Designed miniproteins, single chains, continued (5). Designs and how they scored, part 12

Each design is a single chain, and the fold is of that chain. pLDDT is the mean over its residues in the fold that is shown.

## One batch from the design tools (miniprotein)

Design m16406
Fold by ESMFold2-Fast:
Structure m16406 (fold): chain A 100 residues (1-100)
Amino acid sequence: PERPLSPAEVAERAPELPLAWQARAFAEAVLRAHDAGVSAEEMAAALRAAGLPQAADIARRIVADPDMPHGEIVALTAPLSPEEIARALAVLTELTERAE
């Protein structure tokens, strides 16, 4: 999803723009799974089983604070590689499909 960035966001995030969009996709996937009836503990357990303990912690925090600012989500996900985010998205999508 494209939206205009503020001048401050462009200055800060130009080199990290792909990671910012990945962070948004991750947050949307977590909230979608939660809306489908997947508990935060179920998401965390599945992510840990996939070898993604940091993603599990971030998912729990997003469920606890669904109004978390995008910049905070970006900061939390910044240590994750794009491959780790892609694996986390696959896990969350599978959980959502099973719950629906």
Scores: mean pLDDT 74

Design m16407
Fold by ESMFold2-Fast:
Structure m16407 (fold): chain A 78 residues (1-78)
Amino acid sequence: GPLEEAARRLREEAEKHTGPVAGGLYGMSGAVENAAKHGVPLEEVVERARETLEAHKDSLTPGQREGMELALRILEEA
């Protein structure tokens, strides 16, 4: 389904990066896979990711922010 596809794309993108960007993408992939196993809708996962990015935007490093923004884009395209 859409969540399993998004998790796969997040892992594939993570393999192209290093450090905090890769870590953020792998972490989001795991969270999305867990959401899929528990029947959480994609829209809820996207909303929670947006809220997390907004809540922490001023405390994230540039690499962490880049990873989160890229992960959110992949989720929104699923």
Scores: mean pLDDT 81

Design m16408
Fold by ESMFold2-Fast:
Structure m16408 (fold): chain A 76 residues (1-76)
Amino acid sequence: MEEVWREAERTLLAMKAGFDAAGVGEKLGMPWQEAFRLGFGVALDAVDEAMDKGLSLEEAYQRAVEAGTAAVRKAA
């Protein structure tokens, strides 16, 4: 059950960060789906790094949003 919950938390945080990044990308003229895909992928990596370091879910989410939105802004 621990691995299942950790995987669920990882996915949910990355998806939420991906949605935030998609909104930023759409406002910058990117298709929502492209912005989401880019933001979600980068957010997954950021969440994985934060969780590996034992950071809180809140910190993991903040890092994921920062990384995802930065990647989308750079690609726009």
Scores: mean pLDDT 82

Design m16409
Fold by ESMFold2-Fast:
Structure m16409 (fold): chain A 80 residues (1-80)
Amino acid sequence: DDQLLRLTPAGLELMRLVGDTREVLTLNELETLLLELAVRLGLAQDDGYLDLSGTPLQSLFDGKKRLTLSEAIELLARPV
């Protein structure tokens, strides 16, 4: 997939937390990054939601405790 996304300020903050310096990613690259992070931190739920409760990531998403992967992507990046 050749769809390029430019990171928002929240997306850039997430990248700094994971030690990544990219400002532009494909949709697949950002989805992979978020899914790997969700597995590593135990955030993934069976219903397709991410549970951010009590994690450092909660502050990046306006204190939200649960959101979908699609909602997370929309907050972290926009199409180029």
Scores: mean pLDDT 77

Design m16410
Fold by ESMFold2-Fast:
Structure m16410 (fold): chain A 72 residues (1-72)
Amino acid sequence: ALELLFKAEAYLSKAEEALRAGDYETAIKYADLAIKYAQQAIEQSTSPVIKKRAQEVKERAEKVKEEALKKL
């Protein structure tokens, strides 16, 4: 579960960087990966702290995707 959270956070960081650079297609791609790994971390973890952190990553990645889609 923790490794999935770290993957989600890494892809979220890449998605946010791509969004700032105006690379909206890459931002959507990395945001989708961040959402995928965050969802898996939520489902596979029994830790409330990990679930909360993964949920926050998922919500931030969904926001990045939404912002990038509005720019296309």
Scores: mean pLDDT 87

Design m16411
Fold by ESMFold2-Fast:
Structure m16411 (fold): chain A 73 residues (1-73)
Amino acid sequence: MDDFFQGMELLAQGKYEEAIEKFEKALSKETSPKNKAYIYLGLGAAYKKLGKYEEAEKYYQKARELMPDDPHL
Protein backbone atom coordinates (compact mmCIF):
# COMPACT_ATOMS: atom_id res chain seq x y z
CA MET A 1 0.00 0.00 0.00
CA ASP A 2 2.72 2.50 -0.99
CA ASP A 3 0.17 4.97 -2.45
CA PHE A 4 -1.74 4.94 0.88
CA PHE A 5 1.39 5.69 2.95
CA GLN A 6 2.46 8.40 0.49
CA GLY A 7 -1.03 9.92 0.88
CA MET A 8 -0.60 9.91 4.68
CA GLU A 9 2.79 11.66 4.38
CA LEU A 10 1.38 14.28 1.98
CA LEU A 11 -1.56 14.87 4.36
CA ALA A 12 0.93 15.47 7.22
CA GLN A 13 2.81 17.96 4.98
CA GLY A 14 -0.40 19.94 4.20
CA LYS A 15 -0.48 18.79 0.56
CA TYR A 16 -4.14 17.80 0.72
CA GLU A 17 -4.94 17.65 -3.02
CA GLU A 18 -1.85 15.46 -3.67
CA ALA A 19 -2.86 13.27 -0.71
CA ILE A 20 -6.33 12.77 -2.27
CA GLU A 21 -4.71 11.69 -5.59
CA LYS A 22 -2.59 9.09 -3.76
CA PHE A 23 -5.56 7.78 -1.74
CA GLU A 24 -7.72 7.50 -4.91
CA LYS A 25 -4.89 5.59 -6.61
CA ALA A 26 -4.63 3.25 -3.58
CA LEU A 27 -8.41 2.74 -3.61
CA SER A 28 -8.45 1.79 -7.33
CA LYS A 29 -5.99 -1.09 -6.64
CA GLU A 30 -7.50 -2.31 -3.34
CA THR A 31 -9.88 -5.29 -2.96
CA SER A 32 -9.75 -5.78 0.85
CA PRO A 33 -12.73 -4.14 2.67
CA LYS A 34 -10.51 -3.37 5.70
CA ASN A 35 -7.86 -1.64 3.57
CA LYS A 36 -10.57 0.24 1.61
CA ALA A 37 -11.99 1.46 4.95
CA TYR A 38 -8.61 2.92 5.97
CA ILE A 39 -8.22 4.56 2.54
CA TYR A 40 -11.72 6.09 2.95
CA LEU A 41 -10.61 7.46 6.35
CA GLY A 42 -7.59 9.06 4.63
CA LEU A 43 -9.82 10.60 1.95
CA GLY A 44 -12.19 11.90 4.66
CA ALA A 45 -9.29 13.48 6.58
CA ALA A 46 -7.92 15.17 3.42
CA TYR A 47 -11.33 16.57 2.41
CA LYS A 48 -11.89 17.82 5.98
CA LYS A 49 -8.55 19.68 5.83
CA LEU A 50 -9.69 21.31 2.56
CA GLY A 51 -12.93 22.45 4.30
CA LYS A 52 -15.05 20.03 2.24
CA TYR A 53 -16.95 18.68 5.24
CA GLU A 54 -19.80 17.02 3.27
CA GLU A 55 -17.30 15.01 1.18
CA ALA A 56 -15.36 14.11 4.35
CA GLU A 57 -18.57 12.84 6.02
CA LYS A 58 -19.42 10.65 3.00
CA TYR A 59 -16.00 8.97 3.12
CA TYR A 60 -16.17 8.43 6.90
CA GLN A 61 -19.59 6.79 6.41
CA LYS A 62 -18.14 4.53 3.67
CA ALA A 63 -15.36 3.46 6.05
CA ARG A 64 -17.82 2.59 8.85
CA GLU A 65 -20.03 0.70 6.37
CA LEU A 66 -17.11 -1.60 5.41
CA MET A 67 -15.88 -2.19 9.02
CA PRO A 68 -18.85 -1.60 11.39
CA ASP A 69 -17.35 -3.83 14.15
CA ASP A 70 -13.93 -2.09 14.20
CA PRO A 71 -13.76 0.04 17.41
CA HIS A 72 -11.16 2.33 15.73
CA LEU A 73 -13.60 3.30 12.93
Scores: mean pLDDT 81

Design m16412
Fold by ESMFold2-Fast:
Structure m16412 (fold): chain A 58 residues (1-58)
Amino acid sequence: LSDEEIERIIKSAKEVLATKDRTLLLAALHELQEVLKERKDPELEKLIEEIKATLASL
């Protein structure tokens, strides 16, 4: 994964997080967890925790 791909993924995940849509959040959570296996990134870890917290509140 390139830095440009990571930035694009982060942007997409933040947009999904703003929607509060359970289906989109679950899909984003799965995608971010797979990306994290290839690259450990603090912003990705933070987004995963934010998505988990949002899902728990829905």
Scores: mean pLDDT 80

Design m16413
Fold by ESMFold2-Fast:
Structure m16413 (fold): chain A 93 residues (1-93)
Amino acid sequence: MSEEIRREAEFGVYELAGVTALLMGDYELAAKYFEKALAIDPDNAVAWENLAIALLNLGKYEEALAYARKALALDPTNERAKKTLAEAEKKLA
């Protein structure tokens, strides 16, 4: 459907904007864009992982832990999500 194609395009724009914000060190802006992307596609493991990374860098360790677990539940082979989970757990221990 044309609306589905549009939503996929919007997801891609938010994901790219979020990744760009992460690379610039703007973690609050990155988190905002990844939240917008996940509102479109809540089953995207990479977007959950990137949101967890942004939250980890913001010191929001409990939220980072929860979202890293969500990313791993969707894709258990995601090594970046495993690393983010371990870092969040270490900060909370």
Scores: mean pLDDT 85

Design m16414
Fold by ESMFold2-Fast:
Structure m16414 (fold): chain A 57 residues (1-57)
Amino acid sequence: SEEERKLLAATMAAIELLKKNPNLSIDEVADYIAERLGVPKELARKAAERAKQLLNK
C-alpha cells in the first residue's frame, strides 16, 4: 500500500540519519523525516521509533 511504502521509506531514512547522529531524540528524527520526505509527523514518528529499535539490536 501507499502507507506501507511511505513507512518503509521513512524508516530507511531514519536509520541513515541515526547512524550519522545516534544521539538524536525520536522527536528530532521524526521532525526531520516529516519535513524531508513530506510525510505526516505521526508516520515519521513511527518510522523513527522502529529505526531506533532496529539499531539497538
Scores: mean pLDDT 83

Design m16415
Fold by ESMFold2-Fast:
Structure m16415 (fold): chain A 61 residues (1-61)
Amino acid sequence: RPSKEQLELDIEASLYYMQASVYKLIAEKAKKAGDEEAAEKYEKLAEEYRKKADELEEKAR
């Protein structure tokens, strides 16, 4: 498999991982602020993006 294709999958996985981290931070800040609805929403988004990142990372191997 060409390194270019593996690199592209790795970049995509990194982007999803970064987005998951951002959502997790937003959820933590929302929880601290007492916004339970926002905290729950962003926690779910963080989990979804993390799962997508894991799938892409697996394909990059």
Scores: mean pLDDT 81

Design m16416
Fold by ESMFold2-Fast:
Structure m16416 (fold): chain A 97 residues (1-97)
Amino acid sequence: MKEELEREVRRALADMLTALGNIALEKGDYETAVELYKRAIELDPDNADAYVNLGKAYLKLGKYEEAIKWFQKALEVDPSNEEAKRLLKEAEEKIKE
């Protein structure tokens, strides 16, 4: 149905934006990575990987409180995401005390 096609198109675009964000993150363009991951999340709010990678970008920017928020959102979407659990603990340790 049209609604299913629109959802699939949004997911495909979100996956592409996430992939572009990953390239930006790898190249050290953390601000561009944040923008791309946020756009991916707007298109597909159920994509746990986009939340995890947005948190990673904030970790690279030294914004640990923001990173924690996005890792927590990743776990709200996918409670079984082991990478999000590990990175959440890492971010919490960075702001210890």
Scores: mean pLDDT 85

Design m16417
Fold by ESMFold2-Fast:
Structure m16417 (fold): chain A 92 residues (1-92)
Amino acid sequence: LKEAAEAGDWRAYLELGRQYFKEGKYDEAIEWYEKALAIRPDNPAAHYNLGLAYLKKGKYEEAIKHFQRAYDLFPEYEDIRKLLEEAKEKLK
């Protein structure tokens, strides 16, 4: 997995980010998701996962930004809208 990430595989970056997220290492997860977005800036999964990581860190403005981008790219995924509403409510 790390070998694939060294080759610049955005899918490996997403998967590595998910592993860190599952371990509660949100800062490391964010770094790997951002590396995936550097390769694929229009990846809705990377924006969705970044939103979740920022939400877990209490960075609600950043979470809203990434959830909004994920929703713009993939509006059929209803869970994104619910997370957007949750993050906006936390910001109040």
Scores: mean pLDDT 81

Design m16418
Fold by ESMFold2-Fast:
Structure m16418 (fold): chain A 92 residues (1-92)
Amino acid sequence: SAADARLLELLEKLLEIARKHATPEQYEQIEAVIEELRALIAAGRLTEAKLNEALQRIWALAADLPPEARAEILALLKEMADVADAAAEAAA
């Protein structure tokens, strides 16, 4: 779907920010959450609850990143939530 394609694009952008700014340990944890989300999207099993839980995990992992990286990540997390909300409304 268009929403799935947009979510995958946003996840890739988030992973690029993490690659530049995170420690190896932080990057590994963020990548693991992103791969879980990618697998759920591919399987057609992503729920709003699972997405929101994953976004909260990513935000917590980003806590010690530089302010500019955190601001970019926050914007991407908000856009991912908005994409999921719009897709849920369209499906209703």
Scores: mean pLDDT 85

Design m16419
Fold by ESMFold2-Fast:
Structure m16419 (fold): chain A 82 residues (1-82)
Amino acid sequence: SEEERETLLKVRLIGLESELKILKKIAKETGNKEIEKLAKELEELIEKIRKALKEGKLDEAEKLFDEAEKIINEANKIILKL
């Protein structure tokens, strides 16, 4: 159902917010400018996801989650090389 789908996306959003907090901390502690940039891009996507969810645009929210996952994967690739 759309209601169940919306609930799952809201749970995914909580996960993204937690990952953003971790990336911001890593950027601050390491001084890594690439991670800092990716954290800002993730923060902007989280704001877009919140808006899409508030407007009931679940397909748009899912696409934005896919973009957020790509940013997280790029950040993790950089972190592994630190």
Scores: mean pLDDT 89

Design m16420
Fold by ESMFold2-Fast:
Structure m16420 (fold): chain A 71 residues (1-71)
Amino acid sequence: LEALREALDAAPLEVIEEAIRRNVTDPSLVDEAIEIVREAPTVAEGLQQIVEKALLSPTELKRIVEDVLAR
């Protein structure tokens, strides 16, 4: 979990945004998720906020993280 946070924080915001766009089917949820990540102090904290708000499914979040780590 700590290693995932560091990897996510090291990724450029553009890569995170592309992973969200590729792995989330609903365009309105894509825009909302990107705004949450942009407003958060770190990408990992933004993804945690998305989990807490249940904005995206656990499967979508897992795919986003895996996509970022795979490039």
Scores: mean pLDDT 76

Design m16421
Fold by ESMFold2-Fast:
Structure m16421 (fold): chain A 98 residues (1-98)
Amino acid sequence: SIEAVNREIGVALRVIGLIFEAELALEKGEYEKAAELLLEAARLVEEALRRGELTPELARRLAERVLEEAKRVLKANPENETAKEAKELAERLLRELE
């Protein structure tokens, strides 16, 4: 239905927005903020996937982007627990989407 398509687009745009904000925070050296935004993005993907509001294909692409950015945070700040949590959640989502 059009409502389902609108929900998927809305979720995807929110996740993309969080990832973009995380990238900007990372460029500013705001590692904890970047990590928190990435964890929020990963959790939103997980919840939307569970509710059927996000296709597996789109969820995979979004989770891959979160994983890539979480690894960037960890390269700059290896002890960031929030970034480790975001990485682990993204990796778990990708395994479930195999």
Scores: mean pLDDT 88

Design m16422
Fold by ESMFold2-Fast:
Structure m16422 (fold): chain A 69 residues (1-69)
Amino acid sequence: NAMDENDLLVKAAFETRDAPEEKREEIIDKLAKQLGIPREEVKKWIDSILKQIDLGEADGAALRAARAA
């Protein structure tokens, strides 16, 4: 089905954001094992996705404000 590596990483990023540190490590480890990539690479990708989400939300707020005017 339509879930690829990127979708799994995005889902994991949201899960790690809302989870305590113990659960964050477990989520990262499981995803690394599922994708067959090192834990450190998964962590970097999750960090990058979270930054993009934060930037996208900020940009979305600015666009919404402009349209409301």
Scores: mean pLDDT 67

Design m16423
Fold by ESMFold2-Fast:
Structure m16423 (fold): chain A 107 residues (1-107)
Amino acid sequence: MTAEQAALDAQGLAHLAEGARAAAAGDLAAAIAHYEEAVRLFRAAGEGALPNLAAAEALLGEALARDGRLEEAVRRYEEAARAAERAGLPALAEEARRRAEEVRREL
């Protein structure tokens, strides 16, 4: 990872932390905005950030599901599974797919 990619990854982690705090406070709009920014930053950071991208996509999916945006939540969990597979994290990929199926049953 270049110094620039490492800086983007660090910025993404800061947004994940702020998103988690917002979600814990019940501020789903703020949580979603921070998780969307984290996803963008981790994508820009490249392959070294794939584990963080998978986590950010899954957290975004959870926040969207809590906000009643179920179809968007399914898509985000599917993106989390793809990022997890690319990162070599099959257990995380399977968990993300299971979460997508759980949300899909609520449609």
Scores: mean pLDDT 91

Design m16424
Fold by ESMFold2-Fast:
Structure m16424 (fold): chain A 93 residues (1-93)
Amino acid sequence: SNVEKGEKLYDEGKYEEAIKEFSKDPDNEKAQVLAGSAYLKLGKYEEAIKWFSKVPENKNAQIGAGIAYAKLGKKEEARKWFELAGMKPPKFI
């Protein structure tokens, strides 16, 4: 499947290629989380937030969104997402 191909590419560090495969199954929760994570690895924080926001109840998506918002300087949004994940915000926030 596209998700299985994307996951293999992600594990190999081929994040842009992984995103292309995940984008073929955009409603799959695993694809949404891994696409968000791949965008984080590429420093594409706004795109990462878009994908993580599709799975707001997922702890990994919540942590990823928190990191992405922090990288964009949106400290209040970052704190809220880390709190949803049950984490203390990093000191830089």
Scores: mean pLDDT 86

Design m16425
Fold by ESMFold2-Fast:
Structure m16425 (fold): chain A 72 residues (1-72)
Amino acid sequence: LLDEVIETLEKLKGLSRDEAVEALEQMIARLRAEGAPRWLIDFLEGLLDLVRAGHFEQAKLVADALIEYLKA
């Protein structure tokens, strides 16, 4: 599951905004179904909100920070 989160976040850089929204929505749904930690779900929901608001460049930076944290 964690590896799938990292892979999804890494792919965001190559996706259109609409593709990024779809990918994040699917990942959030999976995390909820698997009982992932609330902080991770909340973080990804915040990231999704940034993408939807048109702050895609900011969203990519935030995603990179999360990837580094998850790999630590």
Scores: mean pLDDT 82

Design m16426
Fold by ESMFold2-Fast:
Structure m16426 (fold): chain A 66 residues (1-66)
Amino acid sequence: SLEEELRRRVREAIIRAASAGVKMIGAAAKRVVDPSYEEEFERAREEAERAEREAEEVRRRAQEEL
């Protein structure tokens, strides 16, 4: 059904955002002990922000399909 498909897409987007968030936290921890990880942290932060925006977009579209 459409609802099952939309729920699956939302779940996948949330998982991607969560994964990116965990990666960002890991990079943040590394940079605390070694400033050379600052670039890795910035890249991870941008990835996490992008994944969060994508999850929000998927959530909005699911609401519009209701």
Scores: mean pLDDT 83

Design m16427
Fold by ESMFold2-Fast:
Structure m16427 (fold): chain A 69 residues (1-69)
Amino acid sequence: GTTRSYKLPKDKVDVDELKKELEKNVDGLHGVSFTDLPDGTILVSVTSEGSGLSKVDEIVKSKGGVPYL
């Protein structure tokens, strides 16, 4: 699978809700990880099959996620 990473403001993210939405809507989802960053943001890393990457991007950006590379 391919991993995509995004930064979101920690105070605006329901981690459990985001994880459930990704699990429900992303075909070929392999994993989701969340890392608290010292700047008050959360790093979300999502691993999926290539076919699921567009949906990952759509969902995470809809929650205010900014791509992080």
Scores: mean pLDDT 81

Design m16428
Fold by ESMFold2-Fast:
Structure m16428 (fold): chain A 67 residues (1-67)
Amino acid sequence: SLIDEIIEKLKELSGGKDTVTVVQVREALREVGVPDQKIDEIVARLQEKGPTVTLEEAKEIIEEVLS
């Protein structure tokens, strides 16, 4: 459910696009109460792909780090 809540927030922040910024991912993770150490890990992995990532890329990394 926590992962589902994060993904729903990311879809909302995307404004109907298939992409989100790494800044938007960080904000969504903070709003749902993900610990800072996990946020930093997710953000670091996403930044390797660039400042913008697909929703699918964000979901995969979030699931790997939070599982």
Scores: mean pLDDT 83

Design m16429
Fold by ESMFold2-Fast:
Structure m16429 (fold): chain A 56 residues (1-56)
Amino acid sequence: KAEEELRKLDEDPNVTFDELVEFAKKYNLGVDEEEIRNAPSKLEALRLLYEALKKK
């Protein structure tokens, strides 16, 4: 379920950093909001979330 939701965010060309932060909080991924918002790109923020989800 979490993987499906993250995949949909990854496929959305208009995804926002706010949406990625909300995803991380919803699934308690342990990724800091500041780290997500200060990522060099949305792609890098997505990679952080995929990595954290893989650890679960």
Scores: mean pLDDT 80

Design m16430
Fold by ESMFold2-Fast:
Structure m16430 (fold): chain A 61 residues (1-61)
Amino acid sequence: VEEELRRLREETEARVEELLKKAEEYEKQGDVRKAASYYAAAELVRIGGEIDIRLLEEKAK
């Protein structure tokens, strides 16, 4: 369980980082609306990852 939690945390962080990089690229291009949508997607992925982590913790108990 601990190893699965660590892996899930790392994967979630990597996905969030990728989405944030996309958001920054669009922001630099002046596409503020598209940048905003990627920032929102990154936040949703982060929240989903937290939920998944909590579900794994509950299964371990």
Scores: mean pLDDT 79

Design m16431
Fold by ESMFold2-Fast:
Structure m16431 (fold): chain A 62 residues (1-62)
Amino acid sequence: SLAQRVAAALFELLRKKGYVTVDELAERLGLTPEQVEALLDEVEKMTKGVIKRIPGKGYTIS
């Protein structure tokens, strides 16, 4: 699914730099930032407590 692709790209980028922006995920996946944000809402809900939004930076893992 698209959500699985977003999650996979998110975790790969987090392993490289510790945080990920919506724009980086959009560019990597060939999606719009708006599409990525909608999919990340689903991923964040399913992984509550593992993936966290950082205001002004994007997302990180804890």
Scores: mean pLDDT 73

Design m16432
Fold by ESMFold2-Fast:
Structure m16432 (fold): chain A 69 residues (1-69)
Amino acid sequence: GSDSAIDKAKTPEEQKNAAVNAFNNFAKLNNKKALTVVRDEIIKQLKAKNVPQDNIEAVEKELNAKIKE
């Protein structure tokens, strides 16, 4: 259940912010494999909520940059 923030987000901006915040909670693990799985689940949740493609791509690129350091 840590996807509830994304479920509660109503606007694309709120959904993007919720996604980045959820990822940041796992960034402390410093485990690139685990962070990749978290990224994929976040993107899947955004797609399921019909978030605009541009916002999904922006989140994906931001999360990829965080995974790469």
Scores: mean pLDDT 74

Design m16433
Fold by ESMFold2-Fast:
Structure m16433 (fold): chain A 49 residues (1-49)
Amino acid sequence: EVGERRRRKRREELYKRALEGAKSLNDQTGIDELERIRKREEEAEKALR
């Protein structure tokens, strides 16, 4: 679980930064793409659980 926690924290930090950047640029396409990536990662994580 410690490995999963570390990966989750890193992923969240990266997506948070990317999302804030896209929001500041009013880049809806970028926001949507980031959300898709997050969902895909979440599904992959569930598959590994």
Scores: mean pLDDT 74

Design m16434
Fold by ESMFold2-Fast:
Structure m16434 (fold): chain A 68 residues (1-68)
Amino acid sequence: SPSEAEILALSELSLLVAAAAVHRRAGDLEGAVRALERAIAFAEASPEVPAEEVEALREELARLRAEL
């Protein structure tokens, strides 16, 4: 089972990613990019977040930036 610290870090990351998704659905691509950059910064600073999650977020950011 994941540790309490891991659960809390992944929960925080989920909220940050959800904020990016809300901006994306609203058509605010600049807001979505900024929100996703915040999510990535949090994930990179959190040793509890798996590297594969960080990489998936970077790929999503690259896709969003390609639309700008």
Scores: mean pLDDT 86

Design m16435
Fold by ESMFold2-Fast:
Structure m16435 (fold): chain A 75 residues (1-75)
Amino acid sequence: SMIQKLLNKLEEQIKHAEELIKQGKLQEAYLEAGITLGLARIWMSVAKLIGDDELYEALKPLIERAEELIRQAKQ
């Protein structure tokens, strides 16, 4: 589905930020996680606007993971 493609793309961005943290590239990880968080929040707003509860709920764990990555990158 189109929803699954969106979620997969956000997941790829989160995994990239996780890899940047593992490499000690904290500034790059911070920027990547921040961009991903912003995109996920925009899509959460879109999901609410169109009444897509499945998309809204699926975005919650991605937002939480992006916030944790930002926290780890700040140290």
Scores: mean pLDDT 88

Design m16436
Fold by ESMFold2-Fast:
Structure m16436 (fold): chain A 79 residues (1-79)
Amino acid sequence: MKSTLSPEDLRRLLEGMAEEARRRRAEILELIRRGELSPEEARAAAAHFRELAELARALGLDEAAAVLEALAEELEAAA
């Protein structure tokens, strides 16, 4: 596997991404409501967040995983 990041760097990256996702959640949903994000883009983003949630769970970042999964579910529902 291509591993370009240390486990510590990956943990911090995933934690940061979860926090950013939580902060941007309302903005992302508003863009979908306005039609500024296509349903296909929303579904692609949801799939990406689900993969990040799986990685976060593998690293024991349960809180980050829960945030990313919740955002993915909302993006799928809004698409």
Scores: mean pLDDT 75

Design m16437
Fold by ESMFold2-Fast:
Structure m16437 (fold): chain A 74 residues (1-74)
Amino acid sequence: MREELIAEARALGRELRDAPDIEQLTAIAAWVQEQLAAGRATPEEALEMATAALRAASPDAEIRGAAPGVRESE
């Protein structure tokens, strides 16, 4: 079940590889919410599925969600 959902998430991510980053996130979020609404996944599993889909969609991404911080000069 969990493994099957992760596999589906990866397949979705691959289909979204040509989509813009925000569209990938939107589509993945919608799909994950659908699984939650259907009772197929828990919130914890939803995070795992979303992560798997995003990684499949962004094979060239080295680091995401971590940008060099800005510092206050004064």
Scores: mean pLDDT 70

Design m16438
Fold by ESMFold2-Fast:
Parts: structure tokens; C-alpha cells; sequence
Structure m16438 (fold): chain A 75 residues (1-75)
């Protein structure tokens, strides 16, 4: 689901913020690419409601990325 995919991406970003490891960053990027892929698929299928939900999820993940970057810069 959109919520599960979003939660997985945010969890991976929180882990990356804690560890600073490239492995955790790679996992976070993988989850983000999955969200983007699902958004594109929904748009191609004319499912504007699902596409909008994925766009909202992607925006929340982008905000989580900004917070992760800020936390790492403080260390």
C-alpha cells in the first residue's frame, strides 16, 4: 500500500540518519524509487487519486530526507 511504501522509506531514512552508512542510504533510495515508480504507473493508468496519494507520500519522504541531512550535518 501507499502508506506501507512511505513508512518503509521514512524508516530507512531514519536509520540512515542514525548510522550515516551508505548501505542504509542505498536502502532509502531503493524505497524512494519504488514510490516514484508506483506514482508513474498510477498516472499512466489514469488513476489520479492513487497518483496523488503517492505524490503526497513522496513529499513526506523528501521532508524526511531534509531532516536526515540536517541531523548528519550536525554531527
Amino acid sequence: SVEEDKEAAIEALKRYAETGSSSDLAKAIGHILRLVGHEIEAELNGDEETAQRYREAINEVIEAMKKADEELKKK
Scores: mean pLDDT 82

Design m16439
Fold by ESMFold2-Fast:
Structure m16439 (fold): chain A 67 residues (1-67)
Amino acid sequence: SMEEAEKLVEGAKTLLESGFSKEEVAQYLVRFGNLSEEDARKLVEAVEAGDLEKALEIAKEALEKTL
Protein backbone atom coordinates (compact mmCIF):
# COMPACT_ATOMS: atom_id res chain seq x y z
CA SER A 1 0.00 0.00 0.00
CA MET A 2 1.04 3.65 -0.33
CA GLU A 3 1.03 3.98 3.48
CA GLU A 4 3.52 1.08 3.81
CA ALA A 5 5.68 2.56 1.01
CA GLU A 6 5.67 5.95 2.78
CA LYS A 7 6.77 4.28 6.05
CA LEU A 8 9.71 2.58 4.30
CA VAL A 9 10.84 5.87 2.73
CA GLU A 10 10.43 7.76 6.04
CA GLY A 11 12.31 5.01 7.91
CA ALA A 12 15.19 5.07 5.42
CA LYS A 13 15.39 8.89 5.60
CA THR A 14 15.35 8.87 9.42
CA LEU A 15 18.12 6.25 9.63
CA LEU A 16 20.30 8.15 7.11
CA GLU A 17 19.75 11.42 9.03
CA SER A 18 20.67 9.57 12.26
CA GLY A 19 24.11 8.72 10.85
CA PHE A 20 23.65 5.16 9.63
CA SER A 21 25.51 4.30 6.40
CA LYS A 22 23.68 3.64 3.14
CA GLU A 23 24.71 -0.04 3.39
CA GLU A 24 23.35 -0.35 6.97
CA VAL A 25 20.04 1.26 5.95
CA ALA A 26 19.76 -1.05 2.91
CA GLN A 27 20.37 -4.09 5.17
CA TYR A 28 17.64 -2.84 7.52
CA LEU A 29 15.18 -2.57 4.59
CA VAL A 30 16.04 -6.11 3.41
CA ARG A 31 15.69 -7.61 6.89
CA PHE A 32 12.64 -5.71 8.21
CA GLY A 33 11.03 -4.28 5.04
CA ASN A 34 11.21 -7.55 3.05
CA LEU A 35 12.91 -5.78 0.11
CA SER A 36 15.47 -7.40 -2.17
CA GLU A 37 19.06 -6.15 -1.78
CA GLU A 38 18.83 -4.41 -5.19
CA ASP A 39 15.50 -2.68 -4.42
CA ALA A 40 16.73 -1.64 -0.94
CA ARG A 41 19.92 -0.14 -2.44
CA LYS A 42 17.93 1.78 -5.09
CA LEU A 43 15.49 3.08 -2.44
CA VAL A 44 18.34 4.32 -0.20
CA GLU A 45 20.08 6.01 -3.18
CA ALA A 46 16.83 7.78 -4.16
CA VAL A 47 16.26 8.99 -0.57
CA GLU A 48 19.88 10.24 -0.30
CA ALA A 49 19.44 12.11 -3.62
CA GLY A 50 16.27 13.76 -2.23
CA ASP A 51 14.12 12.14 -4.95
CA LEU A 52 11.24 11.14 -2.68
CA GLU A 53 8.86 10.53 -5.62
CA LYS A 54 11.25 7.93 -7.08
CA ALA A 55 11.83 6.46 -3.60
CA LEU A 56 8.06 5.99 -3.13
CA GLU A 57 7.75 4.34 -6.58
CA ILE A 58 10.58 1.89 -5.75
CA ALA A 59 9.05 1.08 -2.33
CA LYS A 60 5.57 0.53 -3.82
CA GLU A 61 6.86 -1.79 -6.58
CA ALA A 62 8.99 -3.73 -4.07
CA LEU A 63 6.02 -4.19 -1.71
CA GLU A 64 3.88 -5.54 -4.61
CA LYS A 65 6.43 -8.41 -4.89
CA THR A 66 5.94 -9.37 -1.20
CA LEU A 67 2.12 -9.22 -1.20
Scores: mean pLDDT 81

Design m16440
Fold by ESMFold2-Fast:
Structure m16440 (fold): chain A 83 residues (1-83)
Amino acid sequence: PLAETEEFWLEVEGSLYLMRGSIYERLGDYEEAAEAYEKAAELFLEAGDREAAAVAYEKAAEAYEKLGDLEKAKELREKAKEL
């Protein structure tokens, strides 16, 4: 069905954003990394993959910590725990 096909593509797109975030993180581009990881988490949530979404939120939180945005990092970790 269409819903299962959509879920598959959301998972693929989420995985690509996780990879994108990892590349930015390796380059030291923590702002871009955080944004990519947040988009990955949103896509995984749309796909119903709470575990992948939680991992993505944790990675985004780590990137925000490197940027000095401790409040945003805490918020994202709390979102990850609720999944």
Scores: mean pLDDT 85

Design m16441
Fold by ESMFold2-Fast:
Structure m16441 (fold): chain A 55 residues (1-55)
Amino acid sequence: SSSLTSQINRVNHQISVLNSRLSEARSKGDSETVAEIEDVINRLNSILNSLNSKN
């Protein structure tokens, strides 16, 4: 498999873990943690879109 496929899989896994943490932070009403996690997810989605455009 290509190095791009491996990178895409790693980024998707990171987003999945962060979405689980985001869900927990939202249930606790932790707005600061929610904002922090959302910023990281947004950055990872931008990276994912860039990687997908090359694949």
Scores: mean pLDDT 86

Design m16442
Fold by ESMFold2-Fast:
Structure m16442 (fold): chain A 103 residues (1-103)
Amino acid sequence: SEIEELKERLEEKLEELEELKKKLEELVEKAKKGSKEEKEKALKEAEEILEEAKKIYEEILRLAEELVKLGADVALVIGYILRAMGLLLDIELKVEELKKIVE
C-alpha cells in the first residue's frame, strides 16, 4: 500500500540520521586526540553532517505529513517525528561539543 511504501521511506531516512549521528560521534572521538589541523577538518565535516541531517529531518516531516493524510496511525507517525527530533538534537549537541574541542 502507499502507507507501507511511505513508512519504509521514512524508516530509511531515520536510518540515514542514525548513521550520520554515528559518523559524527566517531569524528568527535578522533578530534579529542587529533592535531589542530585534524580538529579543524573534523569540525568542517561535522558542520556538513549537521546540514545534511537538517535536510533529512525536513524530508521525514514531509513523509510524516503524507502518512497522516493517507490515514496512517497518528501515534506511530508521532513516534517517528519524536525519534527524528531526538536524533537531530543529538547531532546538534555533538557539533557544539566538537566546536568546544577545536576552541
Scores: mean pLDDT 89

